# Designed miniproteins, single chains, continued (3), part 57

Each design is a single chain, and the fold is of that chain. pLDDT is the mean over its residues in the fold that is shown.

## One batch from the design tools (miniprotein)

Design m10078
Fold by ESMFold2-Fast:
Structure m10078 (fold): chain A 80 residues (1-80)
Amino acid sequence: AEQQAANLTVATQLRLIGDALDGAPDERIAELVREGIDKIASVATPEQAAEDAEFIAKTARSLGLPRAAEVAEQKARELR
């Protein structure tokens, strides 16, 4: 379960970075991030899913994607 959650987090991060580099709009990346975190939350503990969502939010912020970051930050708060 923990390994599956880690794999989903890595997949979400790689997709986020790839779509950002391809110039996808922030709103579209925000939907991807929401779906990714929901999948992580389905296999992880709430605490682990919240930590992973916070990590995704930090990546989105560093890429200049405020909408995607806000979605991840909101999901992290809901999981705690």
Scores: mean pLDDT 83

Design m10079
Fold by ESMFold2-Fast:
Structure m10079 (fold): chain A 78 residues (1-78)
Amino acid sequence: SEDEREREIGRRRAEHLRELAERYEREGRLELAELARRAAEVIERRIEEGRPPTEEERRVLEEYVRATLPEAEARAAA
C-alpha cells in the first residue's frame, strides 16, 4: 500500500539521519548532530501518526537543511 511504502521510506530516512548524527558527533559537529536527531524524531513521529508534517515539523526539517548546506560549502572552500 502507499501508506506502508511511505512509512518504509520514512523509517529508512530516520535511520540514515541517526547515522549522520553519530558521524557529526564524532567530528565534533554537535549542532549538526542535534539537528539531525531532531529531524529523525520528526520523521518517526509522522510515521507513527500516519500524517503529513505540521508547520513546526517542516521548520525543523528546513533548519536541518539550511544548517547542513553552509557546512558542505565550508568543507568545499577548505
Scores: mean pLDDT 76

Design m10080
Fold by ESMFold2-Fast:
Structure m10080 (fold): chain A 68 residues (1-68)
Amino acid sequence: DKLAVKLLDQVITAAKQTGESEEIIKKIEEAKKNPEEAIERLKELLPDMNEFTKNVAEVAIKILEKEK
């Protein structure tokens, strides 16, 4: 859905601005192809994210869980 894609774009932007690994960025971009799986995919990636990207992703997860 449009909200999930927009939130994933915010996580990608945070990752790129903070020098996150290309592998993590690519996995988040893959999540945009199946937005209904965005919550599960972001949760799987959380342990490998830097602190700033993790915080943005956690906020995105909370927003998406509220919309379910």
Scores: mean pLDDT 80

Design m10081
Fold by ESMFold2-Fast:
Structure m10081 (fold): chain A 85 residues (1-85)
Amino acid sequence: AKEELDKGIAAAAAGDYDTAIEHFKKAIELEPDSAVGGAAAYLLGLVLKKQGKLEEAAEYFQKAAEILQKNPEAEALIREGVAAV
């Protein structure tokens, strides 16, 4: 899961949003209710927003908010990813 999150962040930094989306979705599938899953959901929301998919972005931001409320450790992972997006 962390490996998929890292690959997603690297793809987003390169502007490869389609690859970033694939890796973030994989990270969420592997660990849906974890710090990694919450960070991946938030970063996926940011990438979708960059693509103009505002309704899909809103859904992932809502999912991320619920996960992050239970997993405050995700804050550091989000800060790492936000710098890349």
Scores: mean pLDDT 81

Design m10082
Fold by ESMFold2-Fast:
Structure m10082 (fold): chain A 68 residues (1-68)
Amino acid sequence: EKAKEYYEKGKELAEKGNYAEAVEYYLEALKLDPNFAEAWENLAKILKEKGHNEEAAKKFEEKAKKAK
């Protein structure tokens, strides 16, 4: 429930270009539900494309796969 709400807020912030806050909301969603694959996927995407941290992005992509 709350994990999905945090995920939706993170998604909205990412769409507005506020990637730092989007990351915080995705992390809160994952604290509530570590198996929330979509939150891991969106975190990986932001880190790869905007955070310039491909290693962390790859780790989060692996987490998304494990969550499914």
Scores: mean pLDDT 77

Design m10083
Fold by ESMFold2-Fast:
Structure m10083 (fold): chain A 56 residues (1-56)
Amino acid sequence: MEEKKKKVEEEAKKKGLESLNEEGLKLLKDVEASADGKKREESLEKIAEIQGIESL
């Protein structure tokens, strides 16, 4: 899980998470605090959509 957590967090930052509003920060905290891998992936997808869609 440590590797997955690191990759998820780095990917979110790379996608401009730091520029996200409080909504994006809540998703990031949810990813880090999540005990369920599926929930972590869901939160990551939301973060990616908020930033990724803008870039796409």
Scores: mean pLDDT 58

Design m10084
Fold by ESMFold2-Fast:
Structure m10084 (fold): chain A 50 residues (1-50)
Amino acid sequence: MWEKLLEVLREAEARGLTLTPEQFDRIRKLAEEGKSVEEILAELERWAAA
């Protein structure tokens, strides 16, 4: 789980995305639910596009 969270955070930084505490908590919950890095990043991209 922790490795997955770090990978998502690294990718977000590489893409220039700034995460709010609320978005970070959501990402953590998605990782706990067994979502892949790709699925979590897709959600993050949706939040950034909204």
Scores: mean pLDDT 75

Design m10085
Fold by ESMFold2-Fast:
Structure m10085 (fold): chain A 75 residues (1-75)
Amino acid sequence: SLVERQLESMISGLEQAIEYLQAKFPNDERAQKIVKELEEVIQRGKSATTADELREVLAEMKRLVREAQKLIDEA
């Protein structure tokens, strides 16, 4: 479905963001916290079984992407 394709695309993007943050900010506690939250939301996305769960996960993924982007822009 369209939602499943969107989720798969988002997960790939989040995994790339994790790699970037770990490479560029290895000793930054804020970056480490964002990485942990990204890893947790990816697992929630993979485990989501209902449309409501998927909607909540996608919203959280978008929030975390904004936080990661803010960290990168402030560095």
Scores: mean pLDDT 84

Design m10086
Fold by ESMFold2-Fast:
Structure m10086 (fold): chain A 98 residues (1-98)
Amino acid sequence: MAPSVEELFEEKLKEIEEEARRLGLPEEVIRHIVELGREAFAEAQRAGLSRAQVERMLAGFEGIVRVAASLVEQGVPVEDVIEEVERSVRQLLRTILA
């Protein structure tokens, strides 16, 4: 059975959070990604985005997690990683909501 858009979002956000932990992201970065993901979903719901657009948004968050993990591996400070995550999320939302 196909889940609702809300069920799809919650399931995928959990997968993104688990992947971030497996990649060794600091808990502060993980919490920030989850908070931004919830805010992005609320914005997508207000904008009337389709299931396919929400799935594309979630795929974008998976990409952001991989970039954040690469920055952490390179020794980039947590504060700068969070700033880059925020920039990437803003760009992702701008692209999807345009």
Scores: mean pLDDT 83

Design m10087
Fold by ESMFold2-Fast:
Structure m10087 (fold): chain A 96 residues (1-96)
Amino acid sequence: MDKPITKEDFEKAREIADSLIEEAKKAGLPDDVVQRLREAVDSALEEAEKNGLTFREFLHLLARKMQELMDQLTPEERDLAEALFSRLVQEIRKAF
């Protein structure tokens, strides 16, 4: 996926992320971790839009920001965050 992300693509990715983050919150992810995950996703989307990144470059940036967050979590929080991130990447890839 080597084309630049469109404005519609950014809106769709944000909707997918919001939906999955809400599901993770209902599954027991703490509110502070939910906020930090949302901030990481929003930061990656904003940087991708500002810099005209391709979808591949966006996923790479998102993975980096998520890894930095996971390094600061407890083992239990990290397991939930990794499951959420895996599903997020899968659903975004299906939509694009």
Scores: mean pLDDT 77

Design m10088
Fold by ESMFold2-Fast:
Structure m10088 (fold): chain A 65 residues (1-65)
Amino acid sequence: SAEELLKGAEGALKGAEEALKTGDRALAQTSKHGAEIILNDPRASEEAKKLAEEAIKLAEEALKK
């Protein structure tokens, strides 16, 4: 559902933020992967897609460290 996708996007963003703080590469990879799935799901709301895009950006920053 759209609600489950939004919750997933919020979780992915939180995971990416945590990975950036802690340097947890596995968490960064998992958060990025989850966000990419949401971004490519046509059922995802505009809000969920925006959160997923931000999660990918932060996860990629975490992976550069």
Scores: mean pLDDT 85

Design m10089
Fold by ESMFold2-Fast:
Structure m10089 (fold): chain A 100 residues (1-100)
Amino acid sequence: SKLEEAVKETIAKGQALIDAMKNKAPQSVIKKLRREFIISSASVTLLVLNLLLDPNTSEEEKEKALEIVELISKMEQAFLNNDVAAAQAQLDKLKALLEE
């Protein structure tokens, strides 16, 4: 689905940012990767909003979509706190949710 593709892109951007932070990359690189993560995350949020507004979307699909947004929000909070371990934990949960 379009949402799954957007989530996979966000996972890839999140992992790139985590790797850059672990390797203590220059601040310019970290800021660029963080912007890319935020842009990708915004795309996921817009797709989730479209699902929530569609009366044909099942309650199970709505719950899964909300959990995706919650996990992405927790990753952004971890990045704001420079907590690489917390960011990785949320990313791993997001990957598991997508695989089901």
Scores: mean pLDDT 89

Design m10090
Fold by ESMFold2-Fast:
Structure m10090 (fold): chain A 63 residues (1-63)
Amino acid sequence: MEEEIEDEILEALALMAYAIGKTNSPDDKEGIIKTLERYKKLAEERGAKRASELVQKLIDEVK
């Protein structure tokens, strides 16, 4: 139950990290941040505070 939710969030985070690496474009920063904010909201709704904090760190890195 909780493990499944964790796996879903981790998969989303991995996908975001991959997308950031793939684009590597200053002009696409807003798009990346928008996507990260969406996943942060999802993590917060599921009570995955660790994932939410990790997403915030990724936002700060892209910003």
Scores: mean pLDDT 67

Design m10091
Fold by ESMFold2-Fast:
Parts: sequence; structure tokens; C-alpha cells
Structure m10091 (fold): chain A 84 residues (1-84)
Amino acid sequence: EEEQKELEKRFRLVLFFRAVADYAEKQGLTDIAKLFREAEEAVRKGDYETAFKLAEEAIQKLREVNPELAKIVERDFKELKDYF
């Protein structure tokens, strides 16, 4: 029960970072994509502090090039972060 909830939270966070990284990469935003890829790897290692720091940095960079997308990504990230 609790193990399944932990796995679900980790899985959702990994998928979130992967999806945003894939989208950023397709848009040519290689530096932002790299930060989200590093955040995904940190989640896989259980290093949530590093993952959240990398994600916040990536969102700030995204805001400079696409403020509407950054707002959506930040909202969804904060929702996921509230469960940790």
C-alpha cells in the first residue's frame, strides 16, 4: 500500500521530467532539456533535493523563452512537489 504510493509518486515525477525534457529538446531548448534529464536521474537515485533544484533552474530558463509554458510546467511541478 505505502510502497505502491511511493512508487506512484516517483513514477509520476520521472514521467513529468521526461515529458518536459522531450518537448524542450524538440523545440531546440537543449540546455533546458538537459536540466530536466538531470532532474529525472536525480529522482531515480532518490535525490529529491537535487531534482527539485534542477527543475526550478530549468523552469526559470524556460520562463525567459516561453513564459506561458513555464507557468504550466511550474504549476504541475508544484502540485507534484506537494506530495513530497
Scores: mean pLDDT 84

Design m10092
Fold by ESMFold2-Fast:
Structure m10092 (fold): chain A 63 residues (1-63)
Amino acid sequence: GPLEEAARLVQERAGLSPEEARRVAELVAKGRTDLAGALLMLRGGLSPEEARELVEELERIMR
């Protein structure tokens, strides 16, 4: 479903584990885009702009 698709995209773009990617996707689904972006930067090594763009893609998949 959309949550699994979002988690897969996080794994592909940020190199996170399946478990960490799932956590990011769940945070976006809950509207916690601030925390999801912070996790992508901290754990995935993404820039603020890359994290923002990925969160926007995740929101489009799940909303």
Scores: mean pLDDT 87

Design m10093
Fold by ESMFold2-Fast:
Structure m10093 (fold): chain A 73 residues (1-73)
Amino acid sequence: MEDIERARALVEELLAAGGLSEESKKLMELGLEYIERTGRSFEEIANDPEPPQSEEELAARRLALLVLKKEAE
């Protein structure tokens, strides 16, 4: 639950900033849906040794890495 809230907040910030392509918006939505559906943490998704098997998993991994990068800065 906490991870999905952080992901939604980040997506809202990026949408508010503007300049996102329609493809980027779609990928962010897919990533949010994956995180909400699976309940996996950003840490688990980002550090998964297996490569993403679907567009949803790739989107979720990109979103997880972006959140963790922002938290590390």
Scores: mean pLDDT 74

Design m10094
Fold by ESMFold2-Fast:
Structure m10094 (fold): chain A 50 residues (1-50)
Amino acid sequence: SKRERVEEAVRRVKLGQPSKESADWISRRIAEALGADYGYVRRMLEEALS
């Protein structure tokens, strides 16, 4: 599902240990690539990088 793809994308991004400052940019790219809601992707990524 779309949710599962977002969760997998966030997991893969987290493994690369990106800076929290890049979270907005990364979230926008994931949302665009997967056709997902930006707010949802941003929350998932922020939680993952906490």
Scores: mean pLDDT 78

Design m10095
Fold by ESMFold2-Fast:
Structure m10095 (fold): chain A 57 residues (1-57)
Amino acid sequence: SAVTQRVAVADLEELAREAEKLGNEEALRLAKQGIRYAQQGDLDRASQLAREARELL
């Protein structure tokens, strides 16, 4: 749904901000890629990328 997509994008944008603050380039890259997939409606891939980014933080 559009609500689920917006929540996924917001969550990934927060992860990207955290990764940037910590200087974790790999986590930032994964979070940014996740945002792109979420914006395209690929929520499964976005979720996987969010999980991978969180593991690096």
Scores: mean pLDDT 86

Design m10096
Fold by ESMFold2-Fast:
Structure m10096 (fold): chain A 64 residues (1-64)
Amino acid sequence: DEVEERLARLDREIAQLKVDIETLQKNIEKYKDKDPRKAAIYETALGIAQAALDFLEREKERLR
C-alpha cells in the first residue's frame, strides 16, 4: 500500500529530525553564554528543523 510506505518513510524522517533537534538544543545550551553568535546560528537551524518537523507531522496527519 502506497500510503503505508509513505507513512513509514515519514515516521523515519520524523524520528531522525527529532534527534537532530535534540542535538541542536544541546549545542545552543553549550554556546549560549560562551559564543552567542554560534548559539544564534544553531537557533536559526533549530527554527528550520522545527518547521520541517511540523510540516512532516501535518503530512502524516493528512495521510490518515
Scores: mean pLDDT 85

Design m10097
Fold by ESMFold2-Fast:
Structure m10097 (fold): chain A 74 residues (1-74)
Amino acid sequence: SVQQVRQQQIQQFLSQVPPELRQLAQQQLQSAWDTIEEVARRHGLSDEETLAVWQRALEGIRAWVQQRQQQLQQ
């Protein structure tokens, strides 16, 4: 299911995030999912479409975490 795929991806992602950013990353992931779930419900998105939107959000959060890591190291 979408929920199982999402949960696995979140677990894998968070394991790669530094401890200092893990709570913030988890909050960003949860906020993104809540928004996507609302959009999917409102617009009647399929599981495939919902996962595609989630993948885009995950990419954005990954980029944000990487940028934040660089800021903390300078």
Scores: mean pLDDT 81

Design m10098
Fold by ESMFold2-Fast:
Structure m10098 (fold): chain A 55 residues (1-55)
Amino acid sequence: MSEEEKKEIEKIVEAGKKLAEVTSLDFALAMIRKELEELGFSEEEIEEALKRLEE
């Protein structure tokens, strides 16, 4: 993963954590997964991002 892709994922994960705070973790996980899929990230990269959001 490039440095730029890593920063993009970190930004999305931070947004997901804020979303989880005002909604639910399940909803935030679903929304972040959808956004990463739309941006063309791989399943492996999506799984890593979701794991960071849960932790």
Scores: mean pLDDT 78

Design m10099
Fold by ESMFold2-Fast:
Structure m10099 (fold): chain A 65 residues (1-65)
Amino acid sequence: MPSLDEQIEAKVRELAERLGLSEEQQKEILEQVLWAARSLNLSPAQAEALVESLALAKADEAARA
């Protein structure tokens, strides 16, 4: 749904700015969350939680590289 997609995109952008994620990392998170939201019938709250989890994981990987 457009509204859910917009919420996911906004959340990815917010966390990417906060955590210093690259455009490639943003795209990976966005694609994964959109796929999961559509395939697993996630609620908006579940989709936002997934964005947060993936963004934090990407930031942790970068910090350890």
Scores: mean pLDDT 78

Design m10100
Fold by ESMFold2-Fast:
Structure m10100 (fold): chain A 97 residues (1-97)
Amino acid sequence: SMEEKVKKIADEIVKIIEEAKSGRLTPREAADRIVELLKKNNFYIPKEKKEELARKVQDEVKDPVAQTVLLYALSRIPEGGSGEEAEKVIDEVIKKL
């Protein structure tokens, strides 16, 4: 289901962020992996939704490494789609951070 897919992708993003927090990946490398994962699943985000999600990340993500990774990823994901699935993924990631 789409709900299961969203949760699975969110879990993988959390793992990537934990690798960045441990120093195994730079924040830029972690962001690039997140962008690849979202692109493979066609989870594109329109420009206006990227700005909305970036504000949400800045307000709700307290860890500086996790915040930096997510902001880099949001800046690099291709523009398109409704952004609904990507927003659900980001919301699930924020809950787990």
Scores: mean pLDDT 87

Design m10101
Fold by ESMFold2-Fast:
Structure m10101 (fold): chain A 68 residues (1-68)
Amino acid sequence: SGASEAGREAVRAAVQGKETELILDDKIVYKIKAYDISGGIGAALAAMGEDPETATLKIGDEEKVFRS
């Protein structure tokens, strides 16, 4: 699932001290602070529950798109 992969990447970025945004279907935005591992996990679980067609992960100026 794209949401599952995006969630794993968001947690990895948080562990590495990066701030991220996880965006579901261009509507729902989860902001994850640097080192906020529990927040990253929570956002990933919420994203999987929403079953989005597209999950977009923004890390600074980088953008990654994951499809289900």
Scores: mean pLDDT 80

Design m10102
Fold by ESMFold2-Fast:
Structure m10102 (fold): chain A 74 residues (1-74)
Amino acid sequence: AAALDARVARVEEILKEMVGEHAPFLASAVRAALVAGVKPEDIARAVEQLLIDMGVDPETARKVAEAVREALRA
């Protein structure tokens, strides 16, 4: 994979497009999970749950989580 920073930047751009104000917090959480060796599937699940906890609708949260999963695999 490319450098960790490149993967985090890609995820942050997706998050900015889809969930705006939550993007910096979620990008930080994704970075921490990647450093800890968490799998893309588990990171995506955590992002979905965090979005729901922050009041984002479940359909949008699921769509964002799937986009994050795909970005982390690229």
Scores: mean pLDDT 81

Design m10103
Fold by ESMFold2-Fast:
Structure m10103 (fold): chain A 62 residues (1-62)
Amino acid sequence: SVKEEVEEEVEAFLYLFKEALKLGAGEEVAKGLIEILKKKAEEYPEVEDIAKKAIRELEELV
């Protein structure tokens, strides 16, 4: 389902973000990921809560 696909993408995004934090590129990567998640939340209402939760987690760590 789209919901399962977005949940898997969120896990991949958080992994990439944590790796970017180790390299000092966390802010740049977080901004890009947040924009992707915002677009998905607008396109697929069923994933809005998942996307918003991931955005909050990214914003808290930057």
Scores: mean pLDDT 81

Design m10104
Fold by ESMFold2-Fast:
Structure m10104 (fold): chain A 66 residues (1-66)
Amino acid sequence: MAEEYFEKGKELFEEGRYEEAVKYLLKAIEASDKASPELIELLAEALEKLGYTEQAENLREIAKEL
């Protein structure tokens, strides 16, 4: 299930549907016991595209600890 949400999030991101990408990437994190750095980075990029630059920077800092 987590992999399906991650794949859907990537597809939506590539289509420029960033708000929907964030939704699916968050579901991927919730369905996983451990978030991958790749998943967190893609979520950060999607948030940055939506104008949530500070939130994106915070997530990238967290990803460095993973």
Scores: mean pLDDT 79

Design m10105
Fold by ESMFold2-Fast:
Structure m10105 (fold): chain A 80 residues (1-80)
Amino acid sequence: MEENKKAAERLLETLAREEELVAALDLPPEARALLARALELAREAARAIEEGKLEEAKKLLAKALELARQAAAAYAAALA
């Protein structure tokens, strides 16, 4: 559990910093919304890791990565 707790703490610190960066960025609304949702799911995954629920954490991280990929696609489309 100690390693899981440390991993969850590091992920939460990273997410807090990323949330500040996302708020400061002038992103297209669709990209911003998708990225915000991805960060929310990643935060839920961090809590699951802390609780030792690694299977739930994997599912949440997979969804977060999918939304982040969609955010990147929406950003690229807005630039085109």
Scores: mean pLDDT 77

Design m10106
Fold by ESMFold2-Fast:
Structure m10106 (fold): chain A 68 residues (1-68)
Amino acid sequence: MMKIDLSGESEEGILTIARVAAWEARRHNDPAFGEEAMRLLEELMRERGVPEAVIERVRAEMDAVLAA
């Protein structure tokens, strides 16, 4: 499984990473990639004890980009 260092990232930094992943999914017309990326980010954040409120914000941001 991939290891991403999010320990130095602010909430804004995590949101930026999520936006980039969602935009790449849209650019390549690959919603499955976007869904999987969101799922993996959620699992990583949960594993690191990131608050659910932050995880919800990241999910909402990715969902907004994917739905647009």
Scores: mean pLDDT 68

Design m10107
Fold by ESMFold2-Fast:
Structure m10107 (fold): chain A 68 residues (1-68)
Amino acid sequence: MREALLAAIEAGDYAAVAEAFSALTGQPFTAEDVRTAARVIARTAAERRGETLSEKEALRRLLDALLA
């Protein structure tokens, strides 16, 4: 599962990431929901820690949190 999700993130396949998150959480996610979550994570890291995250890095952090 993690490997397939990491591959989808690297490919920029937000639809595949959204389907996987929907399956993991039991909640419906769209590609736009996933993109919005990535932007929020990246913005929070920049504002609070001065850390620059790409959307892909933000999605990897979100995945790590979901699988923790």
Scores: mean pLDDT 76

Design m10108
Fold by ESMFold2-Fast:
Parts: C-alpha cells; sequence; structure tokens
Structure m10108 (fold): chain A 70 residues (1-70)
C-alpha cells in the first residue's frame, strides 16, 4: 500500500512535468505490480519509466525504497 501510494504520487508529478506517455505507461505497470504485491516487478518498471523520463536519481532512490519493502 505504501509503495502503491508513493508510485501514484510520482506518476502524477511526472504527468504534471510533461513526461513522455511511454514513461507514464511504465509507471502504471509498476503501480499494478505493486498493487499485486510484486515489488520486484514494480521496481523494474518504475526504474525504466523514470530513466525514460530523464530522472536517474529518482530511479535509483525508488529502486532502493522498493527493495527495502521486499
Amino acid sequence: ETAVLALRILRQEMEKAGAPEEALELLDRAIEAAEKGDLRTAREYAQKGLLLAGRPEDAARTARGLEALE
């Protein structure tokens, strides 16, 4: 639940910042995986989405946060 909320907030921030639709779709997949409790898959999609959006520092931080919840 905490992972889902964090990813939803991040997705809204990226949408507001004008991130590419492909990056937003990857975050949507990360949210779906997190909702199912698959934090490893959520981390994989979140990292890809954030890197595509040009946010490598956020990608690294999000990956560490999701790993801590596993």
Scores: mean pLDDT 80

Design m10109
Fold by ESMFold2-Fast:
Structure m10109 (fold): chain A 98 residues (1-98)
Amino acid sequence: LLLEGKYEEAAERYKKLVEENPDDSGAWFDLGMALLFLGKEEEAAEYFRKAAELGDGFAAFMLADVYRRLGKLEEAKEAARKAVERGFGPAQALLDKL
């Protein structure tokens, strides 16, 4: 119940960090997670996509799960495939079910 305010503050801090360091895949991933905890799934997907483009296989897996929940199955398949290609093996089980 009080966690939403903390996630909003975290999201603002990570937004500034990625503006200063756009190659920081961890900061993009953490920003996506903060938006997920705030229930902003579409916004979270955009930030996981940026982290995945920077080579984060776990971010690609999280992106696939968010797209699956949003009913965007083709985007979910692409993201899951990228997660496997980037070495996040658990994404194969998700890809096989999509």
Scores: mean pLDDT 82

Design m10110
Fold by ESMFold2-Fast:
Structure m10110 (fold): chain A 62 residues (1-62)
Amino acid sequence: AKLAQADELFAQGAAALQAGDYAAAATDFQQAADIRGEVLGPDHGDTVGARQAAAAARRWAG
């Protein structure tokens, strides 16, 4: 299912953050947000959460 793929990408992003790979984390969180936005809508809490995680990781990446 697409949501399961988004959940896996979000988990990969979290692992990348733990490793200090902010660029990889930003990419994974953004992909999770894109899938969640497509399935749940752009204003859904899970979509917004993934988008915010991507933005935060991107700020730390430079």
Scores: mean pLDDT 85

Design m10111
Fold by ESMFold2-Fast:
Structure m10111 (fold): chain A 116 residues (1-116)
Amino acid sequence: MEKGQGYLVQGKYEEAIAAYEEAIAKEPSWEIYYNLGKAYFNQGKYEKAIEYYKKAEALEPSWEIYYNLGDAYEKQGKYKEAAEYYRKAAELAAAEGDERRAATLRAKAEEAAAKA
């Protein structure tokens, strides 16, 4: 297991961040940006989490990245942005044939929109 992933699994978010920042300097990938975003999210650093999730999105858009963007915006109380990203996640999940996941993500978007 790579060092960053090992630290993330153990809840050692500061060590995970340092390891992923080193990995990005050598070989940037959407997976490293995504995991760095998750590490910042778990520390409550939602603005930094959004920054890295957007970098991951630019390389490889996925319903998981859109969902995590929505969750991070919701944690900041930005319910309109959260609803938009949950809806994008639902559209991509539906396009991939995962209608059960798409339905769950649409429900999340509706709940976030109701709070806006």
Scores: mean pLDDT 84

Design m10112
Fold by ESMFold2-Fast:
Structure m10112 (fold): chain A 59 residues (1-59)
Amino acid sequence: MKIEEAMKLYNEGVQYYFAGDYEKAAELFEETGRLFEEAGLKSMAQAAYNLAKKARELA
């Protein structure tokens, strides 16, 4: 199931975000959103994409 992989990527994105590497955090959040969409978790995917957008604005 892709949910476990999405959660791993989300956690990595959070680590990069707090390290100040916003560009890598954004890429990880975008990939997390894609995996949630493939799993049918539309609301979680949208939340991940919103985090990616915010990270890119800070980069």
Scores: mean pLDDT 83

Design m10113
Fold by ESMFold2-Fast:
Structure m10113 (fold): chain A 80 residues (1-80)
Amino acid sequence: EKKKKTDELIKVVSKKAVEEIKKLEEEEKKYGPMPSEEVARFVGRILRELGDEIEWALKALKDPSVTVEDIEKKIEEVKK
């Protein structure tokens, strides 16, 4: 079950990253294009956060002190 919850967390964080990038595209359509440096910085932040969250999930899977409930709490935190 811990493996299934870890896979769910990775899926949720990946989906959130895609949704944040799509939201940026919609905001550009509404307010006009952002400078390329700002877009790169924003996308870079999203990708760094995604990488950190995936790393946490993979480490949690191997850590016996991390419970299924801890992973579920992390999923809920990411959904905010």
Scores: mean pLDDT 79

Design m10114
Fold by ESMFold2-Fast:
Structure m10114 (fold): chain A 62 residues (1-62)
Amino acid sequence: SPLEEVRRLLEDYRAGKITLEEFLQRLADIIHELRKQGKVKEALEAGRFAAEGLDQLSAENA
């Protein structure tokens, strides 16, 4: 599912396997593909899930 893809992306970023730039590029690709498929609600949900995950990660390192 798109949310599972975003979760794995967040875990890879948390683990230092990818940079923030790489995370954002891959997230943009996921959202773009969902929008191309007409899955606008799923694209919005994926974006919000990613934003909330990044905010939580930032709070853990503050």
Scores: mean pLDDT 83

Design m10115
Fold by ESMFold2-Fast:
Structure m10115 (fold): chain A 67 residues (1-67)
Amino acid sequence: AKKKTEELIKEIEKIIEEIKKKDEEAAELLEKELEKIKELLKKDPEEALEKAELLLLRAKHALELLK
C-alpha cells in the first residue's frame, strides 16, 4: 500500500509541475492537497491511497483543461 501510494504521489507531482508552467495558482492548490496526503500516509496509508487516486484524477483533469 505505501509503495503504491508513493508512486502515485510522484506521478501527481509530475503533473503538478506541468500545470505550474501554465497556472501557478491551480498548481499551488493541488500541492497543498498533496501535502495533506503525504501527512495522511504516515497515519493511515489506506486512506492516503484512496485520496491519492482521487487527486491523480483531479490533477489529470486540470491539466486537460489547460491544453
Scores: mean pLDDT 81

